# Designed miniproteins, single chains, continued (5): the designs that were tried, part 53

Each design is a single chain, and the fold is of that chain. pLDDT is the mean over its residues in the fold that is shown.

## One batch from the design tools (miniprotein)

Design m17826
Fold by ESMFold2-Fast:
Structure m17826 (fold): chain A 80 residues (1-80)
Amino acid sequence: SKELALKRIESVVIEGGFTGQIDEAVAEVLRIAREAGLTPEEVISVIRKTAKDYEKTFPPELAERVRRVADAVIEALRAA
């Protein structure tokens, strides 16, 4: 379902921030979005919310790492 795919994308972005594996996280998000038939706008909306939530609750260094993954995914979606 699209709902499960969006939750999976959120988890991948967060994990990418923790592990520093940005390129792997970007590739996995794009794969999930393609398989689930998600629009770039749907994916960008969820990713922006995820990054904003992390800005409020986590240390700045960790929030910045999650933000970098989020920005990389958004850039990849817009470049396609």
Scores: mean pLDDT 84

Design m17827
Fold by ESMFold2-Fast:
Structure m17827 (fold): chain A 104 residues (1-104)
Amino acid sequence: GVLETIKRAIGLQLQVIGIQLDAEISGKLTDKQVRELIKIGREIIDLLKTAPPEVIPFLISVAKYFIEVAKWALETFDNISEKLKEELKKVIKELEELLKKIEE
């Protein structure tokens, strides 16, 4: 339902914020944190495809915030494995293409 989708979306945004803050504090982004970002991005994609129309504007803001953090992570941390870097880039591209279709 609408409220359950909003609760899930808020939870995902808080996870993204937590990963960003942890990385800024430690000066490091772990492979585990990159895998978490990939998982979060895929769940946002699924929510954008399946959510009730009433929640879509909120999910767009969550997706845009995720894209900003994921791009920041790729630009800031050079120690990310090439495979995880490519997987995260793929998720960003899928989200950007999906958002373009929703907003156009």
Scores: mean pLDDT 89

Design m17828
Fold by ESMFold2-Fast:
Structure m17828 (fold): chain A 69 residues (1-69)
Amino acid sequence: GSMEEAARRAYRLAVERIEAGEDPLVSVARAVQTLMKEGIPYDEAVRMLVEIARREGREDLAAAAESLL
């Protein structure tokens, strides 16, 4: 799959973790680590997660991801 597909999968898992009570920053950091293990550079992984979170209306996730830039 594409890097975009990997980012969307990581985003869905982050949402699931937050709904289970995990802190948004911790959840986003885990998603970034997953994407880096798949070969996506840190800055690109963070920016992709910010874009997806904003499109989905998840300002908590977008703010958490932006704090990692």
Scores: mean pLDDT 86

Design m17829
Fold by ESMFold2-Fast:
Structure m17829 (fold): chain A 63 residues (1-63)
Amino acid sequence: MLSPEQSQIMADAARRVADGADPEKVFKETVEKLKKLGVDEKEAEELAKTAVTMGQLVAAQRA
């Protein structure tokens, strides 16, 4: 299960990308934030990729 802190980091990442932030920059920042919470690097990368992809889908629907 995701912690509330992990869920918040992912939600913030998706929102930033949806609002036009650089997906690569948001991905890198999200991975580092998750790693600081003790998430394994591979899991952090998978979670960050999911959040960024969700933000990109929302941005595309707004265009």
Scores: mean pLDDT 82

Design m17830
Fold by ESMFold2-Fast:
Structure m17830 (fold): chain A 80 residues (1-80)
Amino acid sequence: SELEAMIASLPAEKQDLARLVVDYLRARGADDATIRRAIELLARSSPAEARAFAQEVVQMVLDGASVDEIRAFIEARLAA
């Protein structure tokens, strides 16, 4: 799939973080466009930044954040 190809193109240390983020976003009902934007942010980030971002996304899902709130968070980070 296109999404799996994007994950496979990441450095090995980011692939597990990307799969974690994808699983949590899908469980929350995020669309593929939102998931692709999250992977783009992971790709642009340092390993430490990628880990911090993944932890924040997981925490937002666990805290009951809406898909719209998570999307806004991802887009704000991509715009910075």
Scores: mean pLDDT 87

Design m17831
Fold by ESMFold2-Fast:
Structure m17831 (fold): chain A 58 residues (1-58)
Amino acid sequence: SLDDVRAEQRRRLQREARKVVEESDENGDSPDQRDERLQKVVDEYQRELERALAEVRS
C-alpha cells in the first residue's frame, strides 16, 4: 500500500540521517558541512520515495 511505502521510506530516511549525523560528528564537520550532508540524504529520500510510489501506482 502507499502508506506502507511511505512508512518504510520514512524509516530509511531516519536511519540514513542518523548515520550521517554520526559520521559527521566523527569527522569533525562544521554545522554547514553537516547540513550539506543531511540535504543529500533528504534529496535521495525524495527521489526514492517518488520512485517507490510510482511503482505501486503502476
Scores: mean pLDDT 83

Design m17832
Fold by ESMFold2-Fast:
Structure m17832 (fold): chain A 99 residues (1-99)
Amino acid sequence: MLEKRLEVVEFAIEQLKKALETGNVKEELQKMIEKAEELEDKATAESFRSWLENADKFTEEDIKELLKVFEAQKKGIRIEMGDEELRKELEELERKLEA
């Protein structure tokens, strides 16, 4: 579950950075919708569709604020995943070192 959310968020960050570089907000939002649908995240896909309807109103500042939100979400997910995976890896390493 967290892995799919991380993939959607990481993809969104990449596409929003591309939108800032190219100015093509609509194209990048469409790609974000397609990725969320591919990963069966219907709620996120619906949010992205709502943004697409208003893409012509998105300023550079709006995109930067969205980037901050997604980067904060990515950090939270990675910390949660890293804590659990790191804990398991440390336990396995300790078992191997004691053998």
Scores: mean pLDDT 76

Design m17833
Fold by ESMFold2-Fast:
Structure m17833 (fold): chain A 93 residues (1-93)
Amino acid sequence: SEVEKKLDEAIEEFLKRPLTSVEEAREWIDRLFELVQEFIEKHKNDKEKAIRYLDRVIEALEEKAKQATNPEVKELLQYAIDLLRETKELLEK
């Protein structure tokens, strides 16, 4: 699907670039969340696929959180991770 391709591309691009500011982190979180929401909505009948993509986004955010030297960026990334984990738990019900 188009949203699957966009999410794949967004994850790849996100992983390639260092997060140097809170503004950049916020923009990436917003973009990833928008794509994740669209993905879940489009794949309502494929919970397994939605969960796999949530795991990929969570893993990407965790990797960037480990690399983050700015504590505010790290905090924002952790908050985003927690929200996506909650979304995953809701899908698993």
Scores: mean pLDDT 85

Design m17834
Fold by ESMFold2-Fast:
Structure m17834 (fold): chain A 85 residues (1-85)
Amino acid sequence: TDLELLVEALKLYKQGKEEEAAVRFKDFLEQATKGRNLDDVIQALTALPIKDTKYQKTYEYALKTALKSKNPDKILEEALKEVGI
């Protein structure tokens, strides 16, 4: 599910595997773009304290191309809660 992809991405990020996390975030984004509220998903993902500015820009660019939704995605909220962010 989309939730599983997002949880995996967040866990990888917390483990310091930022490159692998970026790949999973991209996979999540591609699935989430199908009729979901992307603006808040974008804001939440780009708010993650990514130490490498290259990966932060990758998230931002991937997310900005889908910038036309409003309100938080419930899947994002559930995933953040499960990872403890």
Scores: mean pLDDT 54

Design m17835
Fold by ESMFold2-Fast:
Structure m17835 (fold): chain A 54 residues (1-54)
Amino acid sequence: SKDRERARKDLLEFLSAMMGVSEKEVEERLKNDPKLKEDFEKGVEFLAEIYRKQ
């Protein structure tokens, strides 16, 4: 959904800033860390729900 796409982008930008790396590097880390990817996807869904309520 549109809210999910926005949430994914915002969370990638947040993690990029927090980790001091590019969004592409965050995406690569997600591919190599199944637990981090799982937590990321849960965060995307949570944030998308917040956006849907607006």
Scores: mean pLDDT 84

Design m17836
Fold by ESMFold2-Fast:
Structure m17836 (fold): chain A 88 residues (1-88)
Amino acid sequence: LQPVPTSVTWSIHSPDTLRITASWTSSRAGERVHVELLTRGGPETAEQDFQLLRRVERTVTRAGETVTVEVDVPVGSPPVELRVYSSL
């Protein structure tokens, strides 16, 4: 199950870096929020569309808490995909 995040925003952090901020409001303590950044692989992953570049996790410590995670992406040509999901 992939619940919809509360909000996702992006901003220019530096001339060469895009910052993506994802916020997630949980109704249960112990829920883990995962943010994954994927990019297209090189020769070693030629058979895949995307490969994991970065993963960030945050654990919700109490019900009703909003968890915010940030991912920095270089401004450039390779396609990227951001995945946000939660687990208990």
Scores: mean pLDDT 65

Design m17837
Fold by ESMFold2-Fast:
Structure m17837 (fold): chain A 86 residues (1-86)
Amino acid sequence: MPSELEKITAELWRAFVDYQAGKISEEEFRKILREAVRKLMALGYTPEEIEAQFEDLGSVMKAMGFDEDTVNRMLEIAREVIEEVS
């Protein structure tokens, strides 16, 4: 069923797409990720589960033809943010 997780995932998708398109800065992107990770942890998700969600998002972006190097760098930022919040 649609859940709070799916809403957060939609927000993250928007942030990834907007950052990749140059519509938001890296600082803004990191802030959005930090807030999302905190929300997910508050809902009881583990760092490993959150990392898997970001990996899934990145895989979808790559499948849609987004630049692989850019997506990989965004996923590295996501891993750093998870480490910072844990």
Scores: mean pLDDT 83

Design m17838
Fold by ESMFold2-Fast:
Structure m17838 (fold): chain A 80 residues (1-80)
Amino acid sequence: MKKLEDALLELAEEVEKEYGDKLIKVSEFKERVLAVLKKYADKDIVDAVEKSFDDLEKEREEITGKEAAELLRILALSLS
């Protein structure tokens, strides 16, 4: 879905510019990603990504803005 991919890539640029090498909480990053998905994706995709983030939160509390941006780029490619 072109609009979903474009929205995820735009969010990646925003997070990288705002945080860069600074830490973002995985929970906050999850909320931002889910907000985009709720606008452009079906509920089934939203629910699947939410579960994936719940699993990530169990292993990591914080990630850098650069890591968050890279995860969004990978997610966008996976949904191509």
Scores: mean pLDDT 81

Design m17839
Fold by ESMFold2-Fast:
Order: C-alpha cells, then sequence, then structure tokens
Structure m17839 (fold): chain A 84 residues (1-84)
C-alpha cells in the first residue's frame, strides 16, 4: 500500500512537470506509463506480504516480487524518457 502510494505520487509529480501546455498525446502516454508503474508496485507489494507470512514459499514469492520490481524500474525509465 505505502509503496503503491509512493509510485502514484511519483507519477503525479512527473505529470505536473509535464504541465498544462503539453500535447494531449504526450499526456496520455505519461498517464499510461504511470498506470503500469502503479500496477507493478501493487503486485510486488502483495507478493512481499505473502513471502513474509509463508516461509515455505518465501524464496519463490520474493523472486516473483523482484521480477515485478524490475518491471516497475523499466516502466519508470520509460516515463523518464517520455518527459525528456
Amino acid sequence: MEEQREASRYAAEKIREVGDEVDRELRERVLKEAEKIAKEVSEAEGLREAARRDTGYREELEKEAEEKEKKEKEEKKRLEELLK
């Protein structure tokens, strides 16, 4: 939950940086990438919580969370590229 909020705040800050004078097309791309980031963060958070509770599958759940976190970083990089 907290990490998802941080990702949402990051996305909102990037949208603010783009500003109201920006092309509608660019704004739509930024919103789409922000949505992907929030989704990956939410999924990773759930997997981390599951790993904390289930010691038998902890390593597998943590690995899945790491993959989701990698996707978050990739989408975040895409968002940064769009804002250049």
Scores: mean pLDDT 68

Design m17840
Fold by ESMFold2-Fast:
Structure m17840 (fold): chain A 87 residues (1-87)
Amino acid sequence: MEKLEKFKEKLKKMEPEEALKLTINEMKNSNLEERKKIAEIFLEILEEKIEEAKKNNEPKEKILELEIQRSLLRMAYYVAELEEKKK
């Protein structure tokens, strides 16, 4: 639990692009169950950032970038689910 909390805190402090790269790298080096958990953690962070950006009336381009990252993570999550079902 502390390892996942530390990872979550690190992702919150990083630029979104750097956080996405770190998340994808951790997912590549993880088993399917861990991959899903890692994706869920970053998805939660992205949802919080999107909601905050909307409340602060951030430019549409910033919101769109976060939404694109969220969509990419959702795809990675579903790919992991499909790989589990093929076993």
Scores: mean pLDDT 75

Design m17841
Fold by ESMFold2-Fast:
Structure m17841 (fold): chain A 75 residues (1-75)
Amino acid sequence: TLTREQVIKVTAVALRVAGVAFDAEKLAASNPAAVREELDLAIEEFEKNRDLFSPSLAARLEETLARSRALIEAT
């Protein structure tokens, strides 16, 4: 069971990962450098808070980050 503060951190990280996924789909072709910087920050924040995520949620975030990386690398 997570504390209120931990729930806020989990939510913030999830929103950051979602934002990177959106930007990768929309901006990877036009501005790959900016999306790469967002991806690196999202990975850093996720790894710092990895222990707060359930295994299933962590796996979904890792999959989303990997997909975003693939879109950037394809450009």
Scores: mean pLDDT 83

Design m17842
Fold by ESMFold2-Fast:
Structure m17842 (fold): chain A 80 residues (1-80)
Amino acid sequence: MEEEERKKEELREALLKALEELKKIKEDKSLSKEEKKEKIFELEKKLLPVLEKNADLVLSDPELLSLVQEIQELIDELLE
């Protein structure tokens, strides 16, 4: 249980950091649309393996699932 709780917390922190990074990309007026897409692809490359490894935890936790959905919506918004 403690190990699972720690994994959920680490995953939540990773998702929150990803969301914050995406919001910073959105707000950054110095970045072109192309540069924003490149940064998003780099973030996805880092995040996808973590999500795949922890898919069961994400699906079982409404908060984690909600964060993943918010991240996906923001990526879709930024990529258009």
Scores: mean pLDDT 80

Design m17843
Fold by ESMFold2-Fast:
Structure m17843 (fold): chain A 66 residues (1-66)
Amino acid sequence: MAGDLYRAVRDFTARNPLELSFKRGDLLRVTDEDVDANGEVWLYARNLATGAEGWVPASAVEPVPA
């Protein structure tokens, strides 16, 4: 299970209650991955600043090196 640390590279606003809103620079813990009908990769993440969880677009985040 990818419990890896990611950082937001841009702002994102959730369009439904399953998605997570975040701001550029937010740290996110990623625990799951899925692909939507358009071929976009989504990651299930927790915002470490707010504790909120939801799906985020993989294009909006990058892995933080160990």
Scores: mean pLDDT 80

Design m17844
Fold by ESMFold2-Fast:
Structure m17844 (fold): chain A 93 residues (1-93)
Amino acid sequence: SEIDEYIERFRSLPESLRTKLVFTDEDSEEYKKLIEEAAKLVNAPKSVVEVLVEYERELPIAQLKGAVLKSDEPLKELEEELRKKLEKALKES
């Protein structure tokens, strides 16, 4: 599927770039430059890359919630939200 291809391409980005994207302030000029660089490398709209970065930022929190609650629901909800946001971003492109 096209969604799975974008996820795989994002994961193939240099680890240093993915780390910078996750830990850089999203309101900063630096974040905008990193998103633009990643979008060019993934060959995807910036909106798609932004959704994937948001997912990676939320993943550790969802994992911690799941462990504390002894439930897969937080991770399941995050995965469903990711796919919905990616589908919407791709349709609007």
Scores: mean pLDDT 83

Design m17845
Fold by ESMFold2-Fast:
Structure m17845 (fold): chain A 78 residues (1-78)
Amino acid sequence: TSELAYKGILAAAEVYREVTEFAKKNNLDAEVTSVKASLSEDGKSVKIEVEIKAATEEDKKKLEEFAKRKVEEKIKEI
């Protein structure tokens, strides 16, 4: 349980870094304001929630789609 929670925190940090780098690389007027990791209700998996702020709906959608894929990738690795 503690190790799973720790892996979740590390995954959240990697999601924050990679999503932020994606925004910069693609010149998106969008940023990650929060990434939170928690254990699922059954305690068997990690839940990662990403909050994004963007100047345009298009940039927000692009960054949210990338963030969703990265969260799914990191969760599968845990």
Scores: mean pLDDT 83

Design m17846
Fold by ESMFold2-Fast:
Structure m17846 (fold): chain A 76 residues (1-76)
Amino acid sequence: MDSLVQYQEDRVRQILQQQFPDTTIRRVVVDGSKGPIGVIADVPPGQIIDVQNLANQYISRARQATTIDQLDQQLS
């Protein structure tokens, strides 16, 4: 579970950083037991809504995966 959660968080971070290079991703939470589900980031004002929408979509998809292979498929 912990290794999958770490991979989910790292993959979501990587995708968001790739799509929004001017945004600094500080924290990604996909497991509600470890804190509020979401992303903590420094976002340029023009990108806030787009980053929120994409982050919510990828977190939702990542949480549905039970294996690394399924995660890669759902985040493709």
Scores: mean pLDDT 75

Design m17847
Fold by ESMFold2-Fast:
Structure m17847 (fold): chain A 90 residues (1-90)
Amino acid sequence: HMEEGAKKKADELIEEAVKRGLITPEQARIIREQDGEGALKLFKEWIEKGVPEEDLNLLIRILAYRDWGLFFDVSYLLLEKEREEKEKKR
């Protein structure tokens, strides 16, 4: 029940991201299939492209329900990127 509930919540967030045009249906499939390498590559690309923080937070929340290891990896990448951009402006 709890594991199924987490999957359903992740699927809702994925559908919201597709509806907002943040990700393609193909990218949504990669996340649903829990292809950790493929998903990490997608998140790196989205961070590098400068996807708005609000939209990126929605995408990261999907990982919180699907893959905690990848959630932490992506969160640290985002923090590192934010730090680099802050240094670049000073």
Scores: mean pLDDT 72

Design m17848
Fold by ESMFold2-Fast:
Structure m17848 (fold): chain A 105 residues (1-105)
Amino acid sequence: MAREKAEKGLELAEKGKELAKEGKAEEAARLAAQGAGYASEGADLAGPGGVEEAKLAKKAGELAAEAGVLAAKASGDDREATARATGAAVAGIGAAKQGELMERR
C-alpha cells in the first residue's frame, strides 16, 4: 500500500517534469500536484519502520517539487497556472520532508 502510493507518485512526478520541459505547464502542474499527493500518502502509510517506502515517498516528493517549479516557470504570465504549479511544488516539498521524517523513525 505505502509502496504502491509512492511508486504512483514517482511516475506522475516524472511525467509532470517531462511535460513541463515541453512547455505544457497546466498539464505538468496537475501531474506534479497528483504526484505530491500520492507521495504524501505513501509517506503517511509507511510510518515508523517503513524505511524503504519512506525513502521512495521522499524521492517522489522531491521530483514532484521539481516538476511544480518547472511548470511554474513554463506558465509565464498565467497567474492561475503559476499559482497551481507553485502549490504543487510546495506540496512536493512537504511530501519529501514527511518521507525523510518517516525514514528516520
Scores: mean pLDDT 82

Design m17849
Fold by ESMFold2-Fast:
Structure m17849 (fold): chain A 69 residues (1-69)
Amino acid sequence: SQEQKIRQEIVDLLKWWLETGDLDGTLARISTLDLSPEQRQFLVKMVWIVVNSKSKEEAIKKLDELLKS
C-alpha cells in the first residue's frame, strides 16, 4: 500500500541517518516526502526511538518492529 511504502521510506531515511550521522541530509530527503498528519506522527515516533535507543542495532530493531505493526 502507499501507506506502507511511505512508512518504509521514513524508516529507510532514519536508518541512513543512523549510518551517516547526517541530520541536514536526512531532513532534506524527508522534506521531499508529502507526508499526511498521521505520517508525520509516525515520523515523530520513529525519531523518538532513534534518539532514545542505546545503540544503532537497538534502534534498527525497534524501527523494524513498529514498521510491521
Scores: mean pLDDT 82

Design m17850
Fold by ESMFold2-Fast:
Structure m17850 (fold): chain A 95 residues (1-95)
Amino acid sequence: DLEKQLEERRKKLEELKKELLEKGYITEEEAKNLSLETFEKILKYIAARGAIKVAPPEKAAEYKKILEELEKSLTEEELKLAEKILKGLLEEEEK
């Protein structure tokens, strides 16, 4: 059931958005202005950015293409937010 899968995905995105808010990686204003569709694109960007660092050369080329497509679909402000979230997540991994 596609509708059930979409609802489950939406709930997971909302839970993650709330977690990022509680950790201070995003502000309440940024969270309010960020649609779940845009947030999903930001998460894909962060995932591709992380994956490219550890991927073999063949897979790194695929992730780079994904990043280029996401960069075309996201605004400069959304890309800055993605980088801010990525930095926060990396700092948490070091703790």
Scores: mean pLDDT 78

Design m17851
Fold by ESMFold2-Fast:
Structure m17851 (fold): chain A 100 residues (1-100)
Amino acid sequence: SENEKIKKEVLELVEKTVEYVLPYLSEEDQKEVREALKKLKEALEKEKDAVSAVTKAGIFLQELLDLLKEKNVPEEVIEYVEKVLREIMEKGAELYRKKK
C-alpha cells in the first residue's frame, strides 16, 4: 500500500541518518539513540496512518538534533540532520494535502 511504502521510506531515511551520526557520539549516547530508534520502529509498525508515522519520525529527528547540539557534534553533521528533518516534514505536508 502507499502508506506502507511511505513508512518504509521514512524508516530507511531515519535509520541511515542514525548510522551517519552514531560515530560522533559517546558509547552511552549511542545506546540511548539506538534504544529510541527501536521504540520508533515498534511505534511505526503499529501506526496505520502515514501522516502520523511521518510526524513520529520528525519528532525523533528533532530530539536527535537537540542531542547533537548539546554534545558539540560538528556543524556539518547537524546540518545534515536538519536537512533530513526538513525532507521528512515536507513529505508529511504533501501527504496531508493529498488526504484532503
Scores: mean pLDDT 83

Design m17852
Fold by ESMFold2-Fast:
Structure m17852 (fold): chain A 70 residues (1-70)
Amino acid sequence: MASVELGESIFVASHGPRGLNSRGNIPALSPEELAAMTREQLRAFIAEYAPDLKLSDAEVDALLAYLRTL
């Protein structure tokens, strides 16, 4: 089960207040666009542009739940 609180914690712990989109080589995707991705699509996006996050399937689900609250 995905947890919004866990998703927020993962996002903050990995990038602090800067957020995922603060890295210069990441496309300027809105939280709504990220939330529209499937688990596989978001995992592939993270692997390409933010490989340092090293998220499991459960953590990707938690991140999607967090993004979908926006």
Scores: mean pLDDT 60

Design m17853
Fold by ESMFold2-Fast:
Structure m17853 (fold): chain A 82 residues (1-82)
Amino acid sequence: MSAEERVEESIRKLREKGYDNVAELIEKGLRAAKEGNILEADIYIGMLRIERSVLLLIGDYETAKIIGEAIDALDELIREAK
């Protein structure tokens, strides 16, 4: 599965769980990464790291894992963008 496909899969899983706001942040990060806007993509990744940290604090490890997978895939896309 490509990095982009992994991001899309995380978006789908988050929407199924009702985390539409987080899914929207991932969609914006994916768009920025695909457009080569590294600064904007990094801002959204930073916001996702905060959301993941909140979920870990409240014990929602499953949703935190999904967000973590999206962050890793977005970081990969940014490294591959030229």
Scores: mean pLDDT 86

Design m17854
Fold by ESMFold2-Fast:
Structure m17854 (fold): chain A 72 residues (1-72)
Amino acid sequence: MSKREQLQKIAQEVRKVLLEGGVPVDLADRGVQILYDYLSQGKPDLGIEELRSVLPKEFEESFKRVEEIVRK
């Protein structure tokens, strides 16, 4: 699997988790874009921190699921 294909798979899985957690589509898409940009640069920790800063506290459970996906 190419790096691009792997990142796309992660992005799709993250988007699914955010939407299942009740995150609005526009916010979920912004969060996925932030994470994708940092992952494409080889900076997953910064991507996770930036995502945490933009997600409301009510979506903490969805955020934890995203951390699990990215850190695997």
Scores: mean pLDDT 82

Design m17855
Fold by ESMFold2-Fast:
Structure m17855 (fold): chain A 89 residues (1-89)
Amino acid sequence: MQAEAQKLNRELSELMTKAHLSGDPKERAEQLRKIAEIVSKYSKEAAELLLQAAEYAEQGKFVEADKLAREGLQIMYQKIAEELAAAAA
C-alpha cells in the first residue's frame, strides 16, 4: 500500500514537472488533463480543479493554471495520507 502511494506521487510529480516546463499552452493543458484522469480515481473534487487548470493553461494563463493544479494535488495527497493513516491503525 505504501509502495502504491509512492508510485502515484512519483508519476504525478513527473507529469506536473512536464506541464510546468512546457511553453505550449495546448501541450500544458493536455498534461494537466492526464493528471486529472489519474487523480479522478481518488478525488473527483481534485480532478475538477485540474480540469479547470487545463482550461486556464489553454488560455495562456499559466499562473492561474499552476495555482489550481497545486490546489488539486494538495487535496489528492491529503486524501492519500488519510487513507494510509487509517490502514496503519
Scores: mean pLDDT 77

Design m17856
Fold by ESMFold2-Fast:
Structure m17856 (fold): chain A 74 residues (1-74)
Amino acid sequence: MEKEIKEAEEEAGKALEAYHNAKTREEAEAALERLIAAVRKVVELEAERSGDEEYARELEAALEEREAAWRARV
């Protein structure tokens, strides 16, 4: 679990770097989708690790809000 969360966090970091280094809108949108997918993976793994359904729902709600904010900035 911890290793999988770390790998997902590293992927999110790489995607964020790709987003900052994007020279075209297409590259930025591709990097953003990759970032969202990686962050969603972290949330899913953390929710599974916690075993707490209420905490899992809070994490999912926070992710949906953050995803909407990120998409609005593109």
Scores: mean pLDDT 76

Design m17857
Fold by ESMFold2-Fast:
Structure m17857 (fold): chain A 100 residues (1-100)
Amino acid sequence: MEEKKKIINEGLKEAQKAVDELRDYAREALARSTDPEKQARIEELYKKAVEEIQKLVDEFINKSKKMTVEEAKNLYKEFVEKLQQLLDEARAEIDRILAE
């Protein structure tokens, strides 16, 4: 149980890092654009991505509580990979908006 709590805490830490990285990327992107429509689209994309991260966190916590320690470690790896994919996709979409 102590080990499982540690896994959950590390997952929350990784999620916070993903939110912080996405926030900083979105802020930099907003500073690069003078187009209000592009700025609004970037802000909406950021909000949706943060909501998806929150859903991933809730799912990870709820599933981890019902799993063995070994299963929770495997779920943590999948969770971190999904966070990275979501972050990469959000960054790519922000870049696409800026390139228009």
Scores: mean pLDDT 87

Design m17858
Fold by ESMFold2-Fast:
Structure m17858 (fold): chain A 68 residues (1-68)
Amino acid sequence: MVDCSENEALQQIAKDLLKPVSKENEEAALDANTLILIACEQNNGKLTIEEFATIIKDAVSKALQKFG
């Protein structure tokens, strides 16, 4: 589990972006969060702010295309 201020801020941004779909498409919200966690684990917490932002944007785009 990665504990850093950037991760918390980016999680809040992702939560706000998924807010319209999360209530009706919880799978989309879970998919986006899972992709973020997998990326953090695979990079052993070495992600920069820019890499985190790119991962969230990509995860949100994929979730919206797949689930709504």
Scores: mean pLDDT 58

Design m17859
Fold by ESMFold2-Fast:
Structure m17859 (fold): chain A 62 residues (1-62)
Amino acid sequence: DKERQKISVSVAADVIATAGAHPLVVDVRVELTETELRIVEEIRQPDGSVVREEYRGPVIPK
């Protein structure tokens, strides 16, 4: 089907650091299994804390 290669994954974690001496470090991992799509974002903030966001969704059967 035409949707098979539709990768419209907008992985946008808007973390606005208005006062940061260090640049933000963003690490994005995408795992696709037969039944599940999983996206993990890891954002390191200037204060040394880490914000982790996960997206999980079912994969439409073939």
Scores: mean pLDDT 54

Design m17860
Fold by ESMFold2-Fast:
Formats: C-alpha cells, structure tokens, sequence
Structure m17860 (fold): chain A 88 residues (1-88)
C-alpha cells in the first residue's frame, strides 16, 4: 500500500520523496474529513513536513501522525454511517 511506498523511500534515504508522499496523502484525507480538529492536525503535518522535508525524524513522525489521523478519519466516517443506519 501507500505506506509501504513511503517506507521504501525512507529506506533508500529518499526522505524528500517520502515527505511529498505523506503530504499528498494528508491533503487527500482532508478532502474526505468533516472534522475540523482532524483537518487542523492534518494541516500541521503538511506544514511541518514542508518545513523539514529531508529530516528523517520529521518524516518518520509525519508518517506516525498520518497513520493515526487516517485511522481516526475512518472511525469517524464509520460512526457517522452507522448512526445514519440506526436512525432509519
């Protein structure tokens, strides 16, 4: 998946490519989220990586945050859908 591609870039020392990939995924995730707090946290990830695209620790932290924010977005979408189904 997309996460493995970023890990491969990091393993090859291609942190800028990994950072660009994480940023692109964070921007895509913002398009699907209606949660203002989640969008703000995604924007922080994007801004931090754009400021530190070649920093290994920054890229690794950005990946950890993206994974957690992706999970939260999917859980919120699942809850919204389930609540709608329960209302019908």
Amino acid sequence: GLIKQAEEYMAEGRYEDAAGFIVANAESLKMYSRDEELRAELEEVIEHLRAHPTDEEAVREGMRRLKELSKRAREENAKEKQLGDDAN
Scores: mean pLDDT 76

